# Designed miniproteins, single chains, continued (3), part 21

Each design is a single chain, and the fold is of that chain. pLDDT is the mean over its residues in the fold that is shown.

## One batch from the design tools (miniprotein)

Design m8703
Fold by ESMFold2-Fast:
Structure m8703 (fold): chain A 94 residues (1-94)
Amino acid sequence: MEEVRRLLDQAESALDAGDYDTALKLIREALKRMDEMTPEERERVIDLAHRVAQAAEKAGDFDKVAEATLLLIQAVMADPELREKRIAESLARR
């Protein structure tokens, strides 16, 4: 839906600006609309949550890392295909 795309675009912009609070808020808002998401939008949520977690970890903001990681888990677990794909990708990265 258009609302999900808007939220994801804004979250990506916030992440690029280093505004992790806004990015996490927008990702959380998008997750409330999981049933309205296309598979591509679900992958975008997972990628954005992962990027926020990585950026926050580099910044030493472990509260944001924890929040982003929980959102990532929620997004992955909501889609069985994405869950299997992401687990396989994580195991392949050593």
Scores: mean pLDDT 76

Design m8704
Fold by ESMFold2-Fast:
Structure m8704 (fold): chain A 118 residues (1-118)
Amino acid sequence: MEEVEKAEAEFRELLDRLSQATDPEEVIKLGEELAEVARRMVELAKDDPEYQARLRAWGEAFLALARGILDAVRAGVSPRPTPQELAKALAFARVAEAMGVPGSREVIEELERYLKEL
C-alpha cells in the first residue's frame, strides 16, 4: 500500500472508532491518534498541491463541525451537548489544527475549558 493510502485507511478506521465511542476519555485518546495521523498525511502531501487542498478542505469541514457544537454550548441549547459530543468536537478541532486550518487553536482551547466544567 502506498504511504498516503495507508495513512488515509488508518485515519478512516480511527474516525469510525471515534464515531462509535461513548466514553469521553476514549474519544479524547482516539482524537489525539487522529491528529497524529492527520499530521502524517500533511507531511506526505507536502509536495502534492492537489492533495494539500483536499486536506485543507477536510480540515475546514472538521473545524465547522467543532464550531457547531461549541456554538450550541455557548447558546445554552437544551438539552446541552454531552461530554462525549464535546470530546468529539475537540477531536475534530485538533484534526483541523493538524491540517493547518486557521482558528483551530482558539476552538480547541474553548472546548477544553467547557470539558473541565463537566
Scores: mean pLDDT 84

Design m8705
Fold by ESMFold2-Fast:
Structure m8705 (fold): chain A 92 residues (1-92)
Amino acid sequence: MEADIERARRLAREAGLPEEVIEAIVEELRESDPARRETLLFQLEVMVLLRQGRLDEAIELIRRALGPALPDEEIREKLEREREELLAWQAA
């Protein structure tokens, strides 16, 4: 639990999330079951890759987790929108 919280804070800061959002994520992790915690940590790892502009690596990570259900093009479009939102949060 504590190691997951430390990892979540580190990833969220690397993704450039505001401190209020980081604390909300930490609170969610504390109240989540193990599967939900793994999902939240996975989402944070994707957000770090998006902030760094590493879209191909983010797509590969999602494909490994979700399997071949979605075309790479649809995943890319969703990640590009999420990156725009992430950068907007940093500008606010």
Scores: mean pLDDT 74

Design m8706
Fold by ESMFold2-Fast:
Structure m8706 (fold): chain A 88 residues (1-88)
Amino acid sequence: DVKKEILEEAKEMIEKGESPVLIYGLVSAKLAKAIEKGELTEEEADEVLEEVLKMLREKANPEEQKVVDDLEELQKENIEYRKLAEEK
């Protein structure tokens, strides 16, 4: 299960203390590749990324919370961008 594999990899990276930006970037890249291969829908990919962001928030210290806030906002903007592209 691609969703489970990506979530487990993200959790391991968080436990190793990797940066939230690096984790978000790698997860996003893997999800995009899975969508291209037809392994995941965009909705399923968004759900996985939401879970990763939730895990990042739960493990973040107060200084890292701002970085997680910025990543959550970026994800919202990416969803809105896709909606606009669909309408055009």
Scores: mean pLDDT 79

Design m8707
Fold by ESMFold2-Fast:
Structure m8707 (fold): chain A 111 residues (1-111)
Amino acid sequence: MEELRERLRRAVAEAVDKLPGVSGIEKMAITGLAYLAILEALGLEPDEDTVENVKKMLEYLKKQGVPKERLLALVKEAIDRVAEEHPELGLTDEQREKALEIAEKIIDEVF
């Protein structure tokens, strides 16, 4: 179980590193959001600290005027890249769609 979480953290970080024009707090927020969303879609409980940190970063980005639609597009691309580039994680199409819904709900809680 810890091995799966560690692999997922690396897979998400690698996917987000390939997103053009994403850096700093926005990169950290998208990384954490994609990780949390995929983890929950796989039926695993997220780390409490990660949830709190992601929400704080989303609140910061909202104050900076980053539009919700940009964050949704970035997290969708990150989740899609993880599913396509890391098939060993066993993420099904249904779980990928569920992860996108989870990510959107987390963003909606802040926006």
Scores: mean pLDDT 82

Design m8708
Fold by ESMFold2-Fast:
Structure m8708 (fold): chain A 101 residues (1-101)
Amino acid sequence: MKIEVWGVLEFDSKEEAEAAAKGPVEVYLVDRETGKRIPLEGETTVEIAEDANGKAVVTVRSVADAPEDLDPERWEGRIKVTTPDGKVYEGRGAVRLVEEE
């Protein structure tokens, strides 16, 4: 069974969003009871869109094998991106189980 973490990060400019998307993108789960962090190993897709006001939106979607004994109700999805100048952006991700063929 696979797990999907999907989240959205807003940036003030498309240039900052593109820089963040090319930098390290980390997707992980946080156990709400213990605070334990589990990095997700899998395929990460990053999409950049600009709105009518010039704000850039980065959508991050990661699909990985579900951790052992995963309870989706206990897990929070987290997304962390770092720009080349060292700015860190963290966001919450929605978590769902995905069936694979």
Scores: mean pLDDT 75

Design m8709
Fold by ESMFold2-Fast:
Structure m8709 (fold): chain A 65 residues (1-65)
Amino acid sequence: MENLCCGAIVGTSKNSGKAGDLSDTEIVETAKASLLGCKKSLGIDCGQAAIDEGVDSGKLAAAKK
């Protein structure tokens, strides 16, 4: 559950950016909020590395454009 929640959000962040469905800023905000939501709703501690990776992925995608 923990890994599923954190990993899925990171993956979704990258995939959404590629699809052009959300802006990179929105992806970053969504990923961060969702990761925090997993902690609040499920009481799981997502690794800081996973959180940072999700946020950074969105920012890097925006920088490339």
Scores: mean pLDDT 57

Design m8710
Fold by ESMFold2-Fast:
Structure m8710 (fold): chain A 80 residues (1-80)
Amino acid sequence: MEERERLLAEGREAIRRGEVEAASALARTEEEKEEVKKRAMESGLSEEQAELLLEAIEAAVAGDFERAEALLAEAEKLRE
């Protein structure tokens, strides 16, 4: 499985289970957010998709799971 698919699946699973701590582990600091974005892009995500993934993680950490799910769905639509 591509790293892109894995990161998106992990994000969805963390949100679905209400595991904010797991979602936070993907991007806890600004440096880690940049690393996640870089890894996502290296796995074939566009910069826009990687940014949506990070926004979804931040929304989940803030407790806005509906927004996080919407952002993940938007990132998936951009796969083309």
Scores: mean pLDDT 63

Design m8711
Fold by ESMFold2-Fast:
Structure m8711 (fold): chain A 83 residues (1-83)
Amino acid sequence: VEEHLEQGREYARRAIEALRRGDVEEALRYARLAFEHFKKAFIELGDLNGLMYALALLVDVEVALRTGDLERALASLEELVAF
């Protein structure tokens, strides 16, 4: 569980760095990888609230990147790092 949480946070940090470089495609790829690790951790923990919040953050990142709202995307990625 802890390894999946740490991997999720690491991928979220990589997504932030990609976004700061202007690499939207790489940021989205890392955000999705972060969510896959958080999903595994929260399912194993039985933490439905954590799972739903992580999913909501991923959706916010995807919508923000699609609409060019980089500030919103960064804020949601920072919340993923905070898990």
Scores: mean pLDDT 85

Design m8712
Fold by ESMFold2-Fast:
Structure m8712 (fold): chain A 72 residues (1-72)
Amino acid sequence: MTFDEALEVVKNFEFPGANKHAKGAAKYALYHILVGKRKLTVEEVLKETDNKISRKEAEEAIKKAEEIASKL
């Protein structure tokens, strides 16, 4: 998947989350899975959000992103 295609997919998904940081974590995870086809770590996602989300929210964001990516 190209950068532009991945960005469009991420932009158009309505991600569950209590706040913009939780939603941003899910979008970050999905983008990198789609472009790089790699697994993300909880630590990486936490650092990207400046630790504005909990570890549990980071794990859920990665799981949701992997689930979406598996269907594309």
Scores: mean pLDDT 73

Design m8713
Fold by ESMFold2-Fast:
Structure m8713 (fold): chain A 85 residues (1-85)
Amino acid sequence: SQEEKEAAVRGLLDLLRELLDRAGLSQQQAADLLGLSDPSTLSSLLNGEEAGVETLRDVADGVFARLPVSEEERQRLEELLARLE
């Protein structure tokens, strides 16, 4: 349902924000690390503005590749992404 997809997006964005905060990155450093054009793009994405499923997957993949993520956190992100398909 639409409500389940919205809940999954919120959960995914909350977890991505937590992982970035734990890494101690500034908004600029996080944007650079994820290959985004500017830090405002990251801010808009994390606030759920104009975020498509493919964009969320690309950001999650970037986090998995470049930040330490536990098995539990990875599984949770994968479950949330699956709900958006």
Scores: mean pLDDT 77

Design m8714
Fold by ESMFold2-Fast:
Structure m8714 (fold): chain A 116 residues (1-116)
Amino acid sequence: SLEEEEKKKQLENLEKLKKKHQDLIKIIDDALRAIDDGPEAVKAFRKKLQDQLAKETDKSTQKFLQSIIDALDLALAGKVEEARKRLEIQRDIQLSFIAMIDSIEKLIKEREEKKK
């Protein structure tokens, strides 16, 4: 039925959105690891993110990548603890989006169980 196809599409779209936020968390975790590894690792990862940003067409992802680059610039300027704090805040934001998606998925699935 059309209703079953629409629910399937909603769940598939939510799964894709969840994976996007998980990928952004991986970028944050890689940035934190680069800070732990030292300035040369930070420079290398920053360059990788700049190259990724140049190819990015999604404005929200562009802003995210720029915010991570800005945090890495703080680490290179010797403001390591401020850089870590900014990355941890960004990580918490991504986790909040994942938690919201999980809640929406649960509501959609529970509505199907009540109709059986």
Scores: mean pLDDT 88

Design m8715
Fold by ESMFold2-Fast:
Structure m8715 (fold): chain A 85 residues (1-85)
Amino acid sequence: VKELIEKAKKALKKGDLKSAVKYLEKALDLLEKSPNPDPNLLKELIKLALQVATNAYLAGDLDTAKKAQKIADKGVKLLKEVEEK
């Protein structure tokens, strides 16, 4: 999971928003399948997904922006479930 988040950060820095979204989707899927997902990794994933969504929106890539926003929304939902335990 941490490696996927780092790959997403590098992709975002290069302006490769599509690759950033793919890495964030894979990271989220692994966190959703974990019995005890790391809340710090979830917070980083949410922050990165929101940054990707904003950058995609400003670039006029509405499909990538919507996809990144959905990742952030799912991450927030999972974080709430983890913090309520």
Scores: mean pLDDT 80

Design m8716
Fold by ESMFold2-Fast:
Structure m8716 (fold): chain A 66 residues (1-66)
Amino acid sequence: GEKEKALEYAKELAAGLEAKARELYPDQPVSASVEVEGDTITITLTVGDETKTVSASLSELGKALA
């Protein structure tokens, strides 16, 4: 479904962000995660002691990716 496409896209985006961060900061611990809370999908990227988050509506993202 559309929400499933949105979730897979977010997982791919998170993996890409993690890979890019490791390329730019090879000496830093890097992790990325995807969380879903109701209709909100959140991607969290941690590089060393810095954390960045981006959030989107799962249903709206799914519509855009359909």
Scores: mean pLDDT 79

Design m8717
Fold by ESMFold2-Fast:
Structure m8717 (fold): chain A 92 residues (1-92)
Amino acid sequence: SALDEKLLADLENLEKMVEDVRKVVLDPSASPLELAKALFVLGVVSSEAYFIKELAKKHSTDEELVKEIEQRVEEILQRVEDIVALLRQRLA
């Protein structure tokens, strides 16, 4: 349960990071430096999301929780891809 609570808290933090990055990328006034920082954060979020999924699959005994984590990780990764596509349009 302590591991499960930590994984959910870490996942919630990643979801908040993605939303914050999305707001920066959608801001027409965002500087090239802010956009570059957003790209680095998206890379960190993707790596951490994969790590959370792997930990849940190996160590959690709660099958429903593992399913929830897997679905939320896939949603995070899809949002990251969408934001990267927006960044590519802005940098082209």
Scores: mean pLDDT 88

Design m8718
Fold by ESMFold2-Fast:
Structure m8718 (fold): chain A 65 residues (1-65)
Amino acid sequence: KLEELYAEYSKKLKEKMEPINKETEQRIAASKTPAEKTLVRTKGMVEQSAIMAELNDELKKELKA
């Protein structure tokens, strides 16, 4: 059942990352300066890191069962 847990994790990760990636890419494309692009990218990375940490914690709890 380990493969099922990883498949579920991967699916949730993609579902949560897709809207953030789309929004970040659109904001980067709309940004007019390198500094603005860097700020938008950094904010996107922070959001992605938070989601990954949350999902990793959930996965670890399932594996400790």
Scores: mean pLDDT 79

Design m8719
Fold by ESMFold2-Fast:
Structure m8719 (fold): chain A 68 residues (1-68)
Amino acid sequence: SMEDKKQEELNKKFKEIVEKYEKGEITEEEAAKLAREAVLEITGDESWAELMGKLMRHEIKELKKKLE
C-alpha cells in the first residue's frame, strides 16, 4: 500500500540518520530535526513529523544509555 511504501522509505531515512549519529557526524538535536524534515518531505503531515522527531530523540537517548 502507499502507507507501507512511505513507512519503508522513512525507515531507510531513519537508519541513515542513526548511522550518522553513531559516526559522530551529527548531534542528537540534528538527528531529531532530520527525522522531522524527512516525515514532512515524504508525508506533509506536521503532527506526524513532530511525533517522529520526538521518537528519534528518544531512540538516541536509549542508545546513549546502552553505551554508558
Scores: mean pLDDT 80

Design m8720
Fold by ESMFold2-Fast:
Structure m8720 (fold): chain A 65 residues (1-65)
Amino acid sequence: GASEAADGAGAGAAAGSGDAEGARKAHQLTYNGDREGGAKEAERTARAGGDEGAAQSARIHGLKG
C-alpha cells in the first residue's frame, strides 16, 4: 500500500482509551517484576495503535538494551 495517513491524529483519540490502558498495564507488569509481560504488553499497545504506545514500547526496549 501507499503512504496515506488521512485519518488525522487517531492516535491521540486512542491514547485516551486503549492506548493508555495498555501502557499502564505494561508499566504495572514491569514494576511487579514481570519484565517479559511488561515488554509484551508495551509491544501490543504500540501495535494496537497510539503514539503513546509506540513511545512506551521504544522506552522499554531501550531500557532492556
Scores: mean pLDDT 57

Design m8721
Fold by ESMFold2-Fast:
Structure m8721 (fold): chain A 64 residues (1-64)
Amino acid sequence: TKEKEIVILEARKTVLEGAIFFIDKLLSNPEKLTPEQIAKLKAEKDKLEKEIKEIEKQIKKLKS
């Protein structure tokens, strides 16, 4: 059912947003991190943001 699928996708989006929040928390003290660690965290954040955008597109299609 479309409604159940939307709820699952919105829950998954919330979890990914929480992961991004945690990465931003780590990046808030960049002096404690190496340049390689900063680059890796930024790459992971970018990946998660792209996953969220894909989920948003799926939700929009289901609401159509």
Scores: mean pLDDT 87

Design m8722
Fold by ESMFold2-Fast:
Structure m8722 (fold): chain A 86 residues (1-86)
Amino acid sequence: MGTFTVTYLLPAPAEKVRELLARHPTDAKEVRIEPDGEGARLTQTVELSEEEMAEARALLPEAVAALPIEVLELTDTRIEVEIRPA
């Protein structure tokens, strides 16, 4: 089992992202929301087995779809999703 960081780069303010996550909570061990210019960086730390990690990599497009629809609709520039060892 390893610890992995999932990072979302959202062109929405950190305060708005924080508000939307309160309505759509994630089952992550640690969640950080940091300002990134006019947007926000959402970082979630999860504990995954090697098998779950392989599945998570295959499900990366679904991870984007799991974000609140309002956040996705606010983005006219980009959403970036990265999974990496923490």
Scores: mean pLDDT 62

Design m8723
Fold by ESMFold2-Fast:
Order: C-alpha cells, then structure tokens, then sequence
Structure m8723 (fold): chain A 66 residues (1-66)
C-alpha cells in the first residue's frame, strides 16, 4: 500500500538522518520518521549540536537498502 511504501522510505530516511548526526560526532537525543507523501518519507535526528534531516522516495530507499 502507499502507506507502507511511505513508511519504508521514512524508516530508511530516519536511519540516514541518525547516521549524519553520528558521523558529525553528535549524540542523537531525539529522532522521528514520518511519511510526507504516498511514496516519500522524511527522517529527523536532533542532536546537541544541531538537527539532521533526510528525505527520500521509496525508490531511493530501495537503492540505499541494497
């Protein structure tokens, strides 16, 4: 379903946002992942040094999951 595709994209985007925070040497204090369209998701990681975001389509998430 469109909801499952958007949730899949959001989950991968959440992981990418968290990865960006950790690679920057930050500590992840809070995170969220949310669908922002039928096939699109957004992830956010809030650290002590800033906010990190990633947004992607389901197709982009599939490529990253390879």
Amino acid sequence: SDELRALGAANVAGGEAGRKALEAGDTVLASSSEPVGPDRGRGTAVGSGGTYTAEMTYEEALELAK
Scores: mean pLDDT 81

Design m8724
Fold by ESMFold2-Fast:
Structure m8724 (fold): chain A 120 residues (1-120)
Amino acid sequence: SPLEEALKKFEEARKAFKAGNWDEAVQLAIEGFRLLFKEHPTFQELVDAIPEEHVDSFLTALLLLMLAGYIPLDETSRLIFLYLYNKYKDNPLVSPEVKEALELVANGEATREKIRELLS
C-alpha cells in the first residue's frame, strides 16, 4: 500500500541522514510524504495513520523537511509541532533527541542548525 511504501521511505530517510547522506534523506522524506498525502489529505488523518513502531522515523522525516526548507519555522509550524510534541512526549518509541527537537520548534526556540545537531 502507499502507506507501507511511505513508512519504508521514512525509515530509509532516517538511515540516510544518520549516514550523512543529506540529499538522499531529503528526497526519501519528500517521496514518503507524497505517498501519504495521496491517501490521507489532511495532516490529522496522516498522523493518525502512522503505526506506533514507525512514529520515530515519521517525525524524523518531518524534521528533515523542515531542515530542507519545505516546512518554514513560523507560527503555523510551531502549532503543528506543539501538537506533535504533546501527542508523543511520553511515547517510549520516540527518541529523546526527536522529542527535544519537537519541543524547541513548539517553543519558538528552534534554529535549523540546533535541530540538525540534535538529530545527527
Scores: mean pLDDT 84

Design m8725
Fold by ESMFold2-Fast:
Structure m8725 (fold): chain A 75 residues (1-75)
Amino acid sequence: ARAEAEAHLAAADAAWAAGRIEEAIRHYMEAALALAEAGEERKAAQLATAAAIRAIGEGKGEVAKEALAELEKAL
């Protein structure tokens, strides 16, 4: 679970560096879900919130909205 979150964070950073912003945001949200599944609810919420704010700033708020809805079910 934590290792899964770390893998998604690495994938998010790589996608962001490559200019694939939407893919990067999805990976950040998947990392937040993995943290929630690992019982790190507060860290999951913090990461998801930060990623959602970033997604809105990049015009990708719909992607963040879908991921936040799934995280809310897990928390």
Scores: mean pLDDT 75

Design m8726
Fold by ESMFold2-Fast:
Formats: C-alpha cells, sequence, structure tokens
Structure m8726 (fold): chain A 77 residues (1-77)
C-alpha cells in the first residue's frame, strides 16, 4: 500500500468511528504512515498519529480504528 492509500484507510476508519478529519489533518497522514506496514497499525500507533495531527482519540476508539484499517486492507488484497 502507498502512504496515500494507508492515509485514506485511516481517515475512513476515523470517520466511521465518529472522528472525521479536516483537509489539513488529512494532509499530514501520508508522511506519518510512510514506511509503516498495515500489519504494524495497532491502537497505540493510531492514537499517536491522531495526537500528532491534533485530533486525540480514546485508546478504545484507536483500537477499533486499527481493526477497521486491517479489515479494509484485507478487502483490497
Amino acid sequence: FSPEEKANMLAAALSLRGHPLTAEQRAKLPALLEGVEVEEIDGELVRAIAEQIGHPISAADAERVARLIREFARGME
């Protein structure tokens, strides 16, 4: 997956969990996901990325978002 594809999956998962991102926040995602494999995307990483873009979320929501991203990736393979 490209950084842009991973960013789109993360933004979509966040939106589905009630955390829609602004265009400015979404623009930061590809760089933060560069070199990160989808299998490495766990709740701790999602929480850290969300905090870095100025949109902190709960640990529980971060875990659910990480799960959704892995489901999206499996459906696209």
Scores: mean pLDDT 81

Design m8727
Fold by ESMFold2-Fast:
Structure m8727 (fold): chain A 70 residues (1-70)
Amino acid sequence: TLYVVTAEVPAEKRAEIEAAARELAARYGAVSFMRLSATTLGLVFATREAAERVAAELERLGAKTTVRPL
């Protein structure tokens, strides 16, 4: 089972949150990192724990996140 983190990002913090998301993807071993739209990022993890930790970090930066199994 894979877990997807979807992050909705405010336009004014998009560059900051995208940079943080790329760092978190590398640090927590994301399987995939994608721009889903102009306002949405997607990160895929092999474990629920990694997905939830990354979602929490992105929430602290002002993103609205959802974690779902694939």
Scores: mean pLDDT 84

Design m8728
Fold by ESMFold2-Fast:
Structure m8728 (fold): chain A 89 residues (1-89)
Amino acid sequence: TPFEDAALALAALKYAELAGVELPEERREFLRELYEKNLAVSKAPEEKIKEIAETVAEGMVAAAAGDEEKARELGEKAKKLVEEMKKEA
């Protein structure tokens, strides 16, 4: 769905920030454009999309660090947030 695509694009950008990874300019522009286009189409609250994206990004950081339990907990939290938004639609 558009809100999931927006959240995933933003999560990738947030993950790069948290992990200290500098994305190539073309990749950053692509992800930002993907976020903005899907955000506009989704009509979902931007704050909820940001909450999902931040949760996913934190989970990705935990997974990269080998913290499997924290990654799993954050993954479940993100899944619940996504399901709540689907239920409201």
Scores: mean pLDDT 81

Design m8729
Fold by ESMFold2-Fast:
Structure m8729 (fold): chain A 96 residues (1-96)
Amino acid sequence: SKVDELEKRFKEAKSVEEAIEVLKEAKEVALEEAENEAEAERATRSAEFQLKLLEGAKKKGLKTVEEALKWIEEQAEKLRKEGLPVEEQIKKLLEE
């Protein structure tokens, strides 16, 4: 499927910029394939969350997807150490 092709392109992305472009395409495909409003909303929220995290990594000057994922994990670990509920952790990750 086109989704499988996009997942492969994301995994093989050489830069954060390439990963962002793949996620933008994945969001469009998910919206086109959504059968109802609830599916479209979930696809949009998931894609926007991932896009915000990658855009944050890009602003920090991270070049590779591997560096971006490491930075995202470091942010998530900081929030885990604060002992916050999962919903609060997600909200804080989105606030930068």
Scores: mean pLDDT 72

Design m8730
Fold by ESMFold2-Fast:
Structure m8730 (fold): chain A 70 residues (1-70)
Amino acid sequence: SREEITRMVEFLAKVGRDASPEAKKQALLSLSDQFEVPLPEMIKIAEQVARKLKDENLLEAVKELEKELE
């Protein structure tokens, strides 16, 4: 479910708080592939998590992925 994926992204963001934007971007791509979540939906989930946790590196990863989907 979206709620389960959201909790997983939140957990990973907390564990990997100091990870680079590129590492967080690769993690989002991996999660999207592994759980068969469309990348646009994963981006929306990650943006919500980034804003909730005030994770600037995750927000940067989200912005880079959004730009690549244009």
Scores: mean pLDDT 83

Design m8731
Fold by ESMFold2-Fast:
Structure m8731 (fold): chain A 71 residues (1-71)
Amino acid sequence: DEALEMALSSLPPEEREEAKKLSPIEALEKGIERMKEALAQNKDNPVASAIGEREIEEAEKLLKELKEKEK
């Protein structure tokens, strides 16, 4: 899943090790927060910002679907 992979790739090494012990939902939530921080750092690049915003939206959509499926 591209959105999950992109969200996880935004985590620092220490948090990525913890993410291996987390549920996919928890790992994705952490990844989304890190992606939002990266988006703020690239505010001066409109193309990178647009891509990052789209990736965050897709990751949040995937998070909602995973929560629904894990019921």
Scores: mean pLDDT 71

Design m8732
Fold by ESMFold2-Fast:
Structure m8732 (fold): chain A 60 residues (1-60)
Amino acid sequence: VAELRQRIDELLASLEKTDPEKAKQAVERIQQTLRELAAQGATLEDMYRAALEVVEEIKK
């Protein structure tokens, strides 16, 4: 879990350098996705996996 989160943080930092607007959008979408998955009873690892996917998609 900690490794997944750190990877997400680094990708977000990189994205912020490239496109701050997309970075902000990614953070908002991650927050939204995590809340939705938490409500569904998803594991913390699953939630961070989904967050990583969001960052990867927006970074492209």
Scores: mean pLDDT 77

Design m8733
Fold by ESMFold2-Fast:
Structure m8733 (fold): chain A 95 residues (1-95)
Amino acid sequence: SKLEEIIEELEKLKEELEKAETLEEELKISEEIIRVIEEALPLVAEIDPKLALELEIELGILKIVVGVMKLTGESMKSELVKVTDRIIDILRKAL
């Protein structure tokens, strides 16, 4: 399914994020993770509106973390990975 493909893409992006050695790489990968999640959101909303709300909250947290990184110039890789893990878990519940 399209949702299974999205989960696989997010798992790969998470692995790339864990291997990222620079802030620039972390930000680039995080922006791609955000894009993929935004693509998943309407699919999840059709399946389960409550899971879609949980996904929107986690997406909001991810965007805040990215914003803080851009503002401070400091890596928050561990927080990005944790939020991405929670998002993947939400998406798996929608399967």
Scores: mean pLDDT 90

Design m8734
Fold by ESMFold2-Fast:
Structure m8734 (fold): chain A 107 residues (1-107)
Amino acid sequence: MLEDFRLKLERVDEFTVEEAVSIIIEALTEAAKLVEENPNDEKAIEEARELLEIAREIFEKVKDKLSPEMAEIVEKALEYAERVIETKKEEDLLKLKEALSELSKLL
């Protein structure tokens, strides 16, 4: 999974804006799942951090092509994902899932 996201990052210029945002949603969803299922596993948390970094890099490459509304929601999702990785709290995880759901409705 992580290697697949790295390959998608390398080819991000070949994707539509909607495809790039979909990849961000998928990466952050996988990061959330890793933290939720393995909150005490250092390797799982490290993989979640790498997925967050990939999502950030994709966002930086496409943010100028996003609507202001989409860009704001992606930025919030990235902030919530970072918070989930740091805190591992259920409340932060719920906020991330809500942001990802709102972002997916715009696609």
Scores: mean pLDDT 85

Design m8735
Fold by ESMFold2-Fast:
Structure m8735 (fold): chain A 72 residues (1-72)
Amino acid sequence: MEAELEAGVEAAIGAVRKGLTDESGISREEAIAKARKEIEELKKILPEKDPVEQEIIEKIVKEVERLIEEVE
């Protein structure tokens, strides 16, 4: 279960990373704005999640924030 959740997290992070580095049609600014919006929504629901999900969401948020800083 935890490993399956983490695999979903890795997929989500991978999708964000692909969006930030994809040359095909999304501007970097648009990709960053979308990623920031998703982080904000995740932070909003964080207190309502169980401890395992909270840890996983915090890892997603941290990695996405790192990716945003890396491309800015």
Scores: mean pLDDT 68

Design m8736
Fold by ESMFold2-Fast:
Structure m8736 (fold): chain A 70 residues (1-70)
Amino acid sequence: SDEVVETMQQAAATAAKDPARAAEVIGNVATGVDNLRKAEKDPATADQYRAEAAKSFANVRALAAEAEAA
């Protein structure tokens, strides 16, 4: 989705600006993507995995906002 692409672009920009935040941003992106993959594999638990992915992507956006504020 466009939202995932935008989040990935924000993650890349944040990582480029602050190497110390890069690992945390990358970790949250990886967790979010993994949860989306799990949602695709199991429709019965898809909503739970999508909710966890949303939390990870929200963490990426929060880290991006902090990097912009600095």
Scores: mean pLDDT 77

